# Designed miniproteins, single chains, continued (4), part 5

Each design is a single chain, and the fold is of that chain. pLDDT is the mean over its residues in the fold that is shown.

## One batch from the design tools (miniprotein)

Design m12141
Fold by ESMFold2-Fast:
Structure m12141 (fold): chain A 87 residues (1-87)
Amino acid sequence: SIDDSVTRLDRVLQDQIRVIRQQMDDDSAQQMIDDLRQMRDNTVQTLRSHPDWSDDQRQQIVDNTVTNMRNMVRNFIRFQNRQRQRS
């Protein structure tokens, strides 16, 4: 269901927020958290705009968003770590 998809997105969002808060300074963390929340909100809006989509179609959209969220956090943490090593 759409509610199950939203629950999964929210769980992933909270997991990524924990990772960010552990590895980044507060200012950089807040900006990344806002970007992740925007990505979540855009995906939820897309799902709610297409209630006629199959469970498989919804799952594919959610999987793509989850992958993008995780990649964005991983890439940003790697970038921050490189900047600290160079500084």
Scores: mean pLDDT 83

Design m12142
Fold by ESMFold2-Fast:
Structure m12142 (fold): chain A 100 residues (1-100)
Amino acid sequence: SKREEVIKKLKELKSSTDDEEFKDMIDSIIKLLSLPEINTDLLKGIAEKLKELGDVLYKEGKYELAAKYYEVSSLLYELLGDKESAEKARKKAEEARKKA
């Protein structure tokens, strides 16, 4: 059920933007999460890279897009059970949205 909740939120994030690169990234993550067995190390690596991409976008002043990348990272960390990293990414998303 937690995987289904995360997939639902990812689909909502995909619908919130016209950015094709972000949409393609979401589709790739949903496909990965739809596999019978999840590679947790790969998923953790994706979550870390998405947070770093959010940091780059934030530095470039692309706050709305940065917030979306941080939200995806937070959802993946939450699915992995990494509550601390999920909370840090969530706070970064909130900070980015306030500047958008």
Scores: mean pLDDT 88

Design m12143
Fold by ESMFold2-Fast:
Order: sequence, then structure tokens, then C-alpha cells
Structure m12143 (fold): chain A 109 residues (1-109)
Amino acid sequence: SGAEEAARAAEEAVEAASLADEAAKLSGAPLEAQMLAGAGATAGGMALTSARKGGDPRESARVAAMAAEKAREAAELAKKYGGEEGKKKAEEAIRKAERARELARRAAA
């Protein structure tokens, strides 16, 4: 289950980063929001690849949690500047980031 939870955490983190990037673009947020979303996507992708290739589930979970935090930061920044669609995607990104963090916590147990 640890490997499965780590992979799911990474998948949710990647989705959160994608939604945060869309929110940033829709909201006209500063470039920092897109950079944070990009960092989240890169870290999340690395965690997902590692989890799928039979890497250490705890390390994959740690990286997925970091990716989720970057996505959350990007989404919060986008939400500050966003119109209705930007705020909606930012709120979805925040929810997925929190789910990724919970899944990462379970994988580390």
C-alpha cells in the first residue's frame, strides 16, 4: 500500500500543479505563480516516475508532498489575482494539493 499511496500522492500533486498553472494564466497572476506551478509539476513528475519504477515509497511521498506544497503556493497566489474561472481552478488545485499531502502522509506511515 505504501507504494500505491505514494504514486497516488504524486498523481494528485501533478494534477494540482497543472490546475494551479491554468489558474495563474487565467488570473493574470505574477510570473512567480507559473514558476511555482512549474516547480510543483517537475517535482511531482519525478516522484511519480520513482514510485512507478519501484523506488523508495517514503522518498517518493516526501517529494510528492513538496510538489503539492509548491502547487498550493501557486494556487493561493493565482486565487489572489483571479477572476471566477481562475479562482475555481485555484480552489480545485488547493483541494488536490491537500489530498496529495494526506496520501503522502499515509505512504510514510
Scores: mean pLDDT 88

Design m12144
Fold by ESMFold2-Fast:
Structure m12144 (fold): chain A 70 residues (1-70)
Amino acid sequence: KTYNAEEVAKQLREVIESGELKFGPDTDPVVARLLLSLSQEEVDEFLKLNEEEQIEFVRKKMEELGYKVE
């Protein structure tokens, strides 16, 4: 399965900003796994990035975890 980095970054940002680590039944497991792979420091840095930098951050992190990203 190939993932869209922009969509994953958007979902990750929404989950973090909500303050609720709620993963719905339709939430892709990659979003949950990505969030669980991040330290608190990495989460804080991600939130300081602009949208383009957040997409690149997610792309690199997902590729590091072995996922295919477009």
Scores: mean pLDDT 75

Design m12145
Fold by ESMFold2-Fast:
Structure m12145 (fold): chain A 91 residues (1-91)
Amino acid sequence: MEEEFEKVAEELRKAIQDGNVEEALKYIDRLKELLKQNPSEKSARLLGKILGEAVKKGYEEVAQRLLDVINSLPKELQKIAVEEAAKEIEK
């Protein structure tokens, strides 16, 4: 589970770096399904970091879709993801 999540997250980061919004949205949908099966602090932190990266790149649709996924998590994991995103944006 963690290995698959990390692999898809890496593919998402590459799509964001390449400006491939269509592929990025596809990977976000896959990450959402993986999170339903095994939500974790590590996954929440990684999502937050990627959200911060998408915000810095100005990919509004990608950032919004990532926020929707984060908002579907338990409150504790939402907090972790939002704090990590803020940290990434402030760099």
Scores: mean pLDDT 83

Design m12146
Fold by ESMFold2-Fast:
Structure m12146 (fold): chain A 105 residues (1-105)
Amino acid sequence: MKTPKEILEEAIKLEQELKAFAESLGDTELAKHLDSIIKSLEKTLKEMESLSEKDQINTTIMTLGSVILDLSFQILFRKDQPEIVAELEKARDKYLELLAQLEAQ
C-alpha cells in the first residue's frame, strides 16, 4: 500500500512529465500553470511531515481532488488540441487510480 508521501511524490512526477510534454509542444501557458501546481504539491509534501497519519491521508485526498478538477478544466480549455488533451486525460486517470487507493485505506 502506498503512503500519502509516496502518492504525492508520484503526483509531482506526473505533473513534471506533463510540463515537459507541454513545453515540447510549445504550450508555454500550460507549462507555467503546471509548474505552479508542482510548486504547490512540493509545499504540501513538506507541510505533511508535521501532520498526523489521518490528516496526511485527508490532505492528500483533497490535494488529488483539486489536481483532478484542474486537469478537467485544462482538458476543457484545450479541446481543439488532441495531443495535449490525450496526455492530460492519461494523467487524470492515473490520479483517479491514486485517489481510489487512498480511499480504500
Scores: mean pLDDT 86

Design m12147
Fold by ESMFold2-Fast:
Structure m12147 (fold): chain A 99 residues (1-99)
Amino acid sequence: MEKELKEAFERMIVLKARGSVALMENAENEEEREKIQAEYEPEAEKLRKKTEEFFKKYPLSKEELKEIEIKVLEEEAKKGDEAMKKALKIIKEKEEKAK
C-alpha cells in the first residue's frame, strides 16, 4: 500500500473518533457542538481526497475497515489518548449490542 494514502486514512480514523467523542460529551450543548464541527471539518476535508483515493485503489470490506479502525484506535489509546480509549469502548459496546 502507498504509505501516504494509508497514513491519510489512519489520520481520518483518529480525527473522526476524536470528533465523535467530543460531540457525544457535548450532546446537550448546541453551541459547543457547532464549534467542534467547525474545528474538525477543515481537517477532514484535507484528508478526504487522499482517503477517497485510498478506497479507489484499495477497496476494503466492512470487516477489513473495522479491523483497521480498531487497530489504529488501540495504538493511539496505548499512547495515552483518552479520546481514543473512549472511542474503542463505544465501538466494542456497539459490537456487543449487534449480537
Scores: mean pLDDT 77

Design m12148
Fold by ESMFold2-Fast:
Structure m12148 (fold): chain A 92 residues (1-92)
Amino acid sequence: HMLEEVEKAVEELRDILSKILAEKGLTYEQLPPVLQKALEVLKAWFEVKDEIEKNPDLTEEQKERLLLKHFGFSSLEEVLAYIKELIDELKK
């Protein structure tokens, strides 16, 4: 299931971001663009999870459409690719 792959990628992104923020001691205003994009991904994911939890009868197709709406992409494959690009950039 693509949604589970996106969730795993978001969890990896969160773990990497948390480590970087702790090691660098950066404030929100001092965040490089890549870290700002990572925070925006986490915000979008939590908004999607909140909507899904409020609507437990949503079909998998409806959950996918909510995720795509919040991320601004046309496919889950594009969402996953974007998150993976951010993870790779943060690992440099």
Scores: mean pLDDT 79

Design m12149
Fold by ESMFold2-Fast:
Structure m12149 (fold): chain A 64 residues (1-64)
Amino acid sequence: KKLSEEQKKEILERVEEIEREAARLATQGRNEEARAFYEKQLEEIGKEYGLSVEEVRELYLELS
């Protein structure tokens, strides 16, 4: 939970990239793949920083 400002910025940028890629997949009609990709990537971020998926989403919403 004690993340540096640099780590928070890195997480924000990574989630933004993930959202862009998921949106691209959804635009192609690949909605199930887009959602699975999004969830998996948030889980990977959570694992790397010791956060739950919900905590990653909360951080993104706070910083957006």
Scores: mean pLDDT 80

Design m12150
Fold by ESMFold2-Fast:
Structure m12150 (fold): chain A 70 residues (1-70)
Amino acid sequence: MKYPSYDELLAMTPKESLEYFVQWAKDEGKDELAEIGEKVLKGEATPEEVRRFMDEFGIWLEKKELEKEK
């Protein structure tokens, strides 16, 4: 599956970038993270789940930024 580049993610709405992160989590076999992400997208997540998911999303974005920087 094709994932957006860091620049493409920055051009997206926050919801769109989160949807790609959830898809990445599913493809990597991170089922728990993907389930939490789906809850966040639906507004059904607990504050603790939102915090954990956003921390993981931030780490994922940082890795994408570093992939762009040489």
Scores: mean pLDDT 75

Design m12151
Fold by ESMFold2-Fast:
Structure m12151 (fold): chain A 87 residues (1-87)
Amino acid sequence: MIAEEARKVAEEAAAVIPAVARAEARRAGLSEAEAEALAERGVERVRGLGEKIVELAKEGKLEEAEEGVKKLREATEELKRRLAELE
């Protein structure tokens, strides 16, 4: 089910984004407020992308929805790699 898959991947990304944002902020000497703002924007962005993929699936654009999930998974893997490099 593409819609469930999109939501799952978006939530996986949303779970890792705050850790990446805080690690980047600490490394760059940014304030805690700036770190939290980066985390919040990142989470909103990825959840919005997941929602767009769900809408594509509802419209019957299954190929586009599947491609969206694939790209979101790739982005999530990049975030995890980035976190590993920062930590």
Scores: mean pLDDT 81

Design m12152
Fold by ESMFold2-Fast:
Structure m12152 (fold): chain A 85 residues (1-85)
Amino acid sequence: GPKTMTVTVTINTSDGPHTHTITVTFSSTDTTAQATVTTPDGHTYLVSFPVDSTVSVGQTLPATAVDLTTGTQYAATATVTSVSS
């Protein structure tokens, strides 16, 4: 069945790191999870990170964030804080 996961995402922008907690739901066949994050400056980012059936609490996943206003891509990390199935 689908998994629900809470992650702390840190987006490494030129203005400094932005940290947000997001919840995503993905299926056992999904290889990527995505969510949108809006920062206090009004920018919205599409955050993407790899997922598989082995994701676990405490794992840090490599992520990317695309600023939907400018199209600029930033490096990000997603640290898993909870997983439920």
Scores: mean pLDDT 82

Design m12153
Fold by ESMFold2-Fast:
Structure m12153 (fold): chain A 83 residues (1-83)
Amino acid sequence: DIAEEVAKVLGISKEKARIVLQNVRVDLVKRFGVEVAKKVMEFILNKIKEGKTLDEIRKEEPPEGVTKEQVDYAIELIEKYAK
């Protein structure tokens, strides 16, 4: 369950992790559109499933069609909503 892995990485409850993921997705869609939002979320969530921290994900090469700035913005949103 991805919400459980996100909850572990952020040190929050599984319920709060689900809310964080929903809010991040909504804000990414508003700023970058559905296609970019999907690619950014899939990239970050796959790296979390691999056991990577948010700081480690920031240092990874982004996938085709996604910029480093878009990944960094998504991680900033995750950290903001996790508070």
Scores: mean pLDDT 86

Design m12154
Fold by ESMFold2-Fast:
Structure m12154 (fold): chain A 65 residues (1-65)
Amino acid sequence: SEEEKKKKIEQLEEEIKKLKEDAEWLRALLPTLPEDTRPGVEAEIAELEEKRKKLEKEKEELLKS
């Protein structure tokens, strides 16, 4: 139903927002970290961005249906 779709989209938007905030937090922290620690944090940022992209695609599919 349209109502179920709206609730799912809202949940996806909240998850996307959280992933964006987490990635932004880590990006802001990155220049303050020891150089040898940065690759690990960069990998975490990449993982968050990948998860965000998947959720954004799911949201787009729901909006098109």
Scores: mean pLDDT 85

Design m12155
Fold by ESMFold2-Fast:
Structure m12155 (fold): chain A 65 residues (1-65)
Amino acid sequence: SERARKELENTIESLRKGGYVESVEEKGKKITITLKELTPATQILLSAIKQQAEEMGYEVEAKLK
């Protein structure tokens, strides 16, 4: 749904605002997030992103730079 998509985008934006994101790539139903560093804050946000994405049938892959 559009609401679920906006919630996902808001969570990704929170991760970006923290300065933790190198890049975000979306190809079909797969979202790849490349992180600059892994902290407790990034782990919490990644868990939320994965849950939100899975509810919409998307896969999330997290990578370190």
Scores: mean pLDDT 82

Design m12156
Fold by ESMFold2-Fast:
Structure m12156 (fold): chain A 78 residues (1-78)
Amino acid sequence: SEAVELAEQGRFEEALEKARELFEEGREVEAADAVGTIIFRDPRNEGALELARELLEKSKDPRAIKKAKNALEFSRMA
């Protein structure tokens, strides 16, 4: 997705904005992938960590929940 590509390019603010739009559209797995990509590259990114927590709490898709949980665990270990 575009959000993941932005995150891979280090464009974290734009990636976060796009990930939030995806989440609002119900595209939870794509939103979680984008947030995870930001966190794997920048484990202390406060905006990404906040959105990952929201995804963990509010998502209905177990794939999105797992991705958000994995990203938060990675940040805690980094």
Scores: mean pLDDT 89

Design m12157
Fold by ESMFold2-Fast:
Structure m12157 (fold): chain A 69 residues (1-69)
Amino acid sequence: VEERKAPKELAEKAAKEAGIRVEVHVVLLFKDGKVIGVLAAGEKLVSAEQLAKVAELLEEAARKEAEEA
């Protein structure tokens, strides 16, 4: 399992779309290149649906940023 910290601006956009509060610290957990979990400090763990949506939005944003650069 590998932890990756999401960039604040991308995390804020993804969190709003998924209904997750960005004010808490969010860490994505990866295994075999897939997001398998997310940790939010001081709060209940987010649902699998919210986790998947955040991961999808972050991955898509990163790919588009690479194309623009």
Scores: mean pLDDT 55

Design m12158
Fold by ESMFold2-Fast:
Structure m12158 (fold): chain A 55 residues (1-55)
Amino acid sequence: SHMEKVREEIKKAFEKNKGDYDKLNQELRKIAEKSGVSKDELAKIASEIYQEMKK
């Protein structure tokens, strides 16, 4: 689904930019813009991925 692709891209951005908060934020913004995802939905997905990866 469209949302599964968005989640996969966000997850890849987190993996690629470990320790680089500025680059992570820039990539997340680009994903949201291309996907038509709202800022609130982006924040929700990013928070879920962050919690999963914080392990």
Scores: mean pLDDT 77

Design m12159
Fold by ESMFold2-Fast:
Structure m12159 (fold): chain A 80 residues (1-80)
Amino acid sequence: MVTATYTDTPLADVLRELAARGGFRLEIAPDVTGTVTATFTDTDAEDVLLQLALRHGFEVRTVRSGNGSLEGAHLRVARP
């Protein structure tokens, strides 16, 4: 679970921190830019990632293990 507060933090930095906390790998395309001001409390890392994707307009392509566990994510602008 993720509990974190971000204030004008670069989106890429937030996403990499989420990957570290959630134990998954990230690939972030150069067009995924912006800043994040948000607070998360006891939120699953995948749910935080999806909320940021909806808010900031990027696409999440997940990499999962055979049991459905989140192993990684590739991020790019949803509509380039």
Scores: mean pLDDT 75

Design m12160
Fold by ESMFold2-Fast:
Structure m12160 (fold): chain A 69 residues (1-69)
Amino acid sequence: SLEAEARRIANEIVLKIHEKDLFSEDVIKEITRELVKDHPPEVIRLLIEMLRSNPAAVEALQEILKEKE
């Protein structure tokens, strides 16, 4: 399901941030962009809601969504 796919991606974003000890907003945005660029807009919209506590990730997701729509 789209929800299950979005949950998997959200977990990967969080894991990558923690794994690499990343705290820079620019690096968070780049990792987020790279992990979601090939996913459909529906998944990106779900990720915006799931990751709303991370403004840098949400900003990157919104930029990609705008480019796809």
Scores: mean pLDDT 79

Design m12161
Fold by ESMFold2-Fast:
Structure m12161 (fold): chain A 70 residues (1-70)
Amino acid sequence: SEERARKAAEVLAREIGKRAGLSEEQIEKLINGEELSEEDREKLEKAAAEVAADPKEAEALLKKAREAVA
């Protein structure tokens, strides 16, 4: 469902945002689809790429997102 997909995306956004060193306010902006600064966007992209490059970290994050919507 759309709602489950949205909740999973929120969990992913929070975890990647935390790894990127974003503040709680910046993570909420990301979840709400608000514009981030270019610097914060670059940090987020780097953190996402690092997670994607590590199969164990990617698997753990996906499991966490799935558990949040179960």
Scores: mean pLDDT 79

Design m12162
Fold by ESMFold2-Fast:
Structure m12162 (fold): chain A 80 residues (1-80)
Amino acid sequence: SRDELTARLQELVDEAMKIYKEILEKAPELKKEVTKIMQQIQDLVMQFSDSTDLAEQQALLDQIAKLLEELKKLLDKAKK
């Protein structure tokens, strides 16, 4: 449903923001790399908001989830 997809988007964005904050705190040298990924996530969030097609919204969520995995990899580097 649209409500479930919107809730999933919010969960992914909230986790991305949390990871972004932690990377900036732990490894400010990664700021440029993490900011690029956050910009890509923001662009996909805007596309999601403009979309009325559930299949397109699901595909956009899948792309955001892939970018979240890239953020998690940067967080792993930040913690080491």
Scores: mean pLDDT 86

Design m12163
Fold by ESMFold2-Fast:
Structure m12163 (fold): chain A 77 residues (1-77)
Amino acid sequence: MEELIKKLEGGGVTVEEAQKILKESGIDIDAGKMLDTGVKMGVLEKVDGKYKIAKPKTEVEDGIVRIWLGVFKAVSL
């Protein structure tokens, strides 16, 4: 999970890269569905086929991003 978070904070991650990281972390979920959910929640943005953390406009938006990241950390062992 840490690698996925790092890539989301950096240059972004593709669905295939995210799926591989999730599988290596023992998480059996659809990476595409997970990433699209993040976009719908306003936590992530999809740019040029990659998903990355959306630019926070306020302290509230930054808090939402951190909560979302915490949820993904809690799902991993």
Scores: mean pLDDT 70

Design m12164
Fold by ESMFold2-Fast:
Structure m12164 (fold): chain A 61 residues (1-61)
Amino acid sequence: ELEERLEELAEKHGFPLETVRNIVEGYRTELGLDDDAAVERAEISLRGLKEGPALHAQWEA
């Protein structure tokens, strides 16, 4: 279930699965978010990274 969501996010936004996993884990560990909230936050972050190539030098984790 969680792994499937991470794979969908990676494919949808064109990022490596490992990058998506690290972002989701960051939200889970730093903010104490559940899986649903962490995935939602990760999608917002990935969208920002995709739209702003200048942000590629500033990974969140």
Scores: mean pLDDT 71

Design m12165
Fold by ESMFold2-Fast:
Structure m12165 (fold): chain A 99 residues (1-99)
Amino acid sequence: SLAAEVAARAAALRARVEAVEAEIRALIEAGKKEEALELARRRSEELLEEELALRVEVARARGADPAEIEEQEARGRALIPELVEERVKLIEEEIKKRE
């Protein structure tokens, strides 16, 4: 079913997020702060783009209005840079907390 396929893809994305968070933590613990921030920026962008693509695909499969899907995709895409910067700031705060 579509629901089962969406659940499987969402679970795969969650597993990737957890793996990235673990890698970022390992870099912070190793004192590689700049590498941790660069990884956070790059992977956050990648994961947010994949999440947006999944949401668009699900909306299309459920018969949502094509014009509304296009509008939603454009808005979501425009927000990605801001969400990436928010994630990077959270990692910077965690680094400062450990200092």
Scores: mean pLDDT 85

Design m12166
Fold by ESMFold2-Fast:
Structure m12166 (fold): chain A 74 residues (1-74)
Amino acid sequence: GLEEDLAFHREVRKYLEQAKKNDVKLSDEEIDAVARRLAAATRDEQIAMLKELSKKYSAENLARIIHRARAEAG
C-alpha cells in the first residue's frame, strides 16, 4: 500500500544522497543496460541494486538509471 511505497521512495532517496559523494560515470549504453535490469527486478532487488550502485556511481548516473527504468517499466 501507500506505506510500502513511501518506504521504497525513502530508500531510493537515501541512496541518491549517498551517491552525491561519487564522481564515477557510466556510459549511456551501460546506464540503459542497468536500467533494463532494474525495471525487471522486484522492489527488494531494486533496493539492493541501488545500494550497490550508490557506493561507486555518481548521483547523476543513479538518477538517470532510475528515470530510464521507470520509462522501461511503463
Scores: mean pLDDT 83

Design m12167
Fold by ESMFold2-Fast:
Structure m12167 (fold): chain A 74 residues (1-74)
Amino acid sequence: GMREKIEEALKTLNLPELLKELLLHALTSDSSIDLLAFGLRSLPSEETRQRLLELVLPLLPEDKAAQLREAAAL
């Protein structure tokens, strides 16, 4: 399912376990833009942030993709 594809994408980024769990939760549940923005700001590098957006945006429903793009602009 969508959750499994997002989890696989996040595993390729070699993130700290807690950050991976936070982002997976924020991307697959009814969560606030603030939680997504916090998760994105907690990423170790700009390259990791760009890679996350490229890998995850195509996997998300339109509403969540829009929320992620908005969070990335904060």
Scores: mean pLDDT 83

Design m12168
Fold by ESMFold2-Fast:
Structure m12168 (fold): chain A 68 residues (1-68)
Amino acid sequence: SMPSVDEILARADEVIARARELPDAELAAFLVTMLEALKRRVEANPDDEALRREAWEELEGAERFLAA
């Protein structure tokens, strides 16, 4: 099923918290900025199912990056 806006925002906040723990401060700032922008795009377009799907996939990619 399609993730809701609330599910995307909750997942984004968890990923942002993990990104803030990165030892590279510049990389941390870049990822946090990117993820905050993702949250704002989803909040601005709550009925855009394609955007929600893309956001969910971007969050999966960010989680895989942070797990490596």
Scores: mean pLDDT 88

Design m12169
Fold by ESMFold2-Fast:
Structure m12169 (fold): chain A 65 residues (1-65)
Amino acid sequence: PEAPVVDTRGLAPGESATATVTEGDTTVTVSALVMSADGRVLRETVTRKGGEVVAHETETVTVEQ
């Protein structure tokens, strides 16, 4: 499945939001932590298939706050 969209607008630095999508035996969870008031966000994507973690990605993006 595609990674879910997480909206971090209106969150303060240190706050986070999480979204999960499940299709069959595959679960994709995206967690987004606001790092600064300038919209810097640490995004972590974990993909699980059949109960096992098969992918774990971390990126830093800039979004509107």
Scores: mean pLDDT 77

Design m12170
Fold by ESMFold2-Fast:
Structure m12170 (fold): chain A 77 residues (1-77)
Amino acid sequence: SLAERIEKLVKEAIENPEKREEAIEEIAELYKKNSEEEFAKAVGEVLASLSDEDRPTAAAIAAEGYYKALEEKKKEK
C-alpha cells in the first residue's frame, strides 16, 4: 500500500540519514502519482503508527517530499 511504502522510506531515512535525500525524492514521486487526498491519508497513517520520538523527523521528511513535488509541478507550467 501507499502507507507501507512511505513508512519504509521514512524509517530507513531516520535510521540512516544518508538515505534522506533519496527518501524525499521517492516520496515526491509518490505524491505526483497519487491524489493529494490519498497521499495525505497515507502520511497521516504512517505518522500515527510511529513513536513520539520518530514522528517529528518523519513529518519533516514527508513535508520535504511534498514541497519538492509542488516545486517540480510548478516548473511544468
Scores: mean pLDDT 80

Design m12171
Fold by ESMFold2-Fast:
Structure m12171 (fold): chain A 90 residues (1-90)
Amino acid sequence: SEKEEIIERIRKSAKEELEENFSEELTKKLMKIFDELLEEARDLSPEKIAELAQRFMKETLEIKKESKDEEEIVKKVKEKAKELLEEAKK
């Protein structure tokens, strides 16, 4: 479907940006969180999914600036993903 093509494009773009900013192992963990976020957001409009993805990337990069511990980054990104999803549903 057109929506599935848009989601795959968003996913590829996000993976590339994460690979530029994080280790391979951390990128895999962050992509898992991102994929779970996209699945939970599946019923939203393509425009809202794109905005959510863009906000996720921005927040993930900000968390990287504030923390050097990979497990702390994963925890904070997972918490932020939940917050962003709830905001997108309003």
Scores: mean pLDDT 86

Design m12172
Fold by ESMFold2-Fast:
Structure m12172 (fold): chain A 66 residues (1-66)
Amino acid sequence: MDPLVEKAKELAKTASKEEVEQLRKELEEARRTFAALPEVTPAQRRAFEGRAAAAEAFLEEYERLH
């Protein structure tokens, strides 16, 4: 698995509700910012997708535990 995704799942085990809500907000803002970029390189897209996947894995693991 992607190391970032595995680390995100570990962090979810000890995350507070406030940290989870902040991450949801940051992910939404990051998606809006990325969508508003006038041009995106393949490297920028892959970097964003990797970070978004890690954030989603964190949120899914938190929801599984709570």
Scores: mean pLDDT 76

Design m12173
Fold by ESMFold2-Fast:
Structure m12173 (fold): chain A 79 residues (1-79)
Amino acid sequence: SAELEELQQRIYELSQQLYEALKAGDKERAVELLEELRRTIHEYLRLKAKEENVPQEELEETLKRGDEVFEEEKKRILE
């Protein structure tokens, strides 16, 4: 899917920008990029699940586990 390829590219670009912000010690920018990355990954996972006929319950569990990891990383950035 062209949409999945565009989302994969955006995830890559956001990950690189996040790495650069973290290296620079820009905590505010890093958190903004982390939240944008979270949203983009959610969109990617929902679209991929739709194309692969993944059960809604499995998708929701995957999203929940991902959110827990993102919240832990956000706390690490801010502390």
Scores: mean pLDDT 88

Design m12174
Fold by ESMFold2-Fast:
Structure m12174 (fold): chain A 86 residues (1-86)
Amino acid sequence: NQQVLNGLTDFFKNFSLVKQDRFLAALEASGELTTEQLDILGSRFLFIVTTPESPEDKALRLLRELQKLGVSDETILAALKAAEQK
């Protein structure tokens, strides 16, 4: 979904720890992820954030990890909206 990919790219272009916390909190609140999957996602997120890649490449990595965990496009878009508020 191009809208999800564009949103994730903008998230990494304007990255902050506050936006990361809001994004992850929204994913936790969705109920689509188990505690084990949230722990895996946190580890993968740290790897993606610390890897010296373009925002576009980071967005693709995160999208693939979220898709592997069965996170819906609707949940990703809601989490992106939560991250961009404030």
Scores: mean pLDDT 82

Design m12175
Fold by ESMFold2-Fast:
Structure m12175 (fold): chain A 97 residues (1-97)
Amino acid sequence: MKLMVQVTLTTPASDADRAVAEVQELLEQIKKAAEEVGGKVLGTSLSTRMDASGNTVVTGQLIVEFPTQSQMDKFKEEVEKLVKGGFKLTFIEIDED
């Protein structure tokens, strides 16, 4: 079973470099959590864009493969504990493999 984890942080353009660093640090913590529950990290990406209000939107993505639903559920629980404050967290289950 594959899971995409997406974390998004919106910040003023003046804080873009800090936001990128915070998203990168969070992705490293999420990657470690995935490996600790027996998940295989397939890929990571980070992107930035400007919204209509001139804020910078930083989006980090991680794709993880799990042998069982139980390991995926445990990983989701651990990620929810790691993601706080201004971050938006999204989980997308990939059923195509």
Scores: mean pLDDT 83

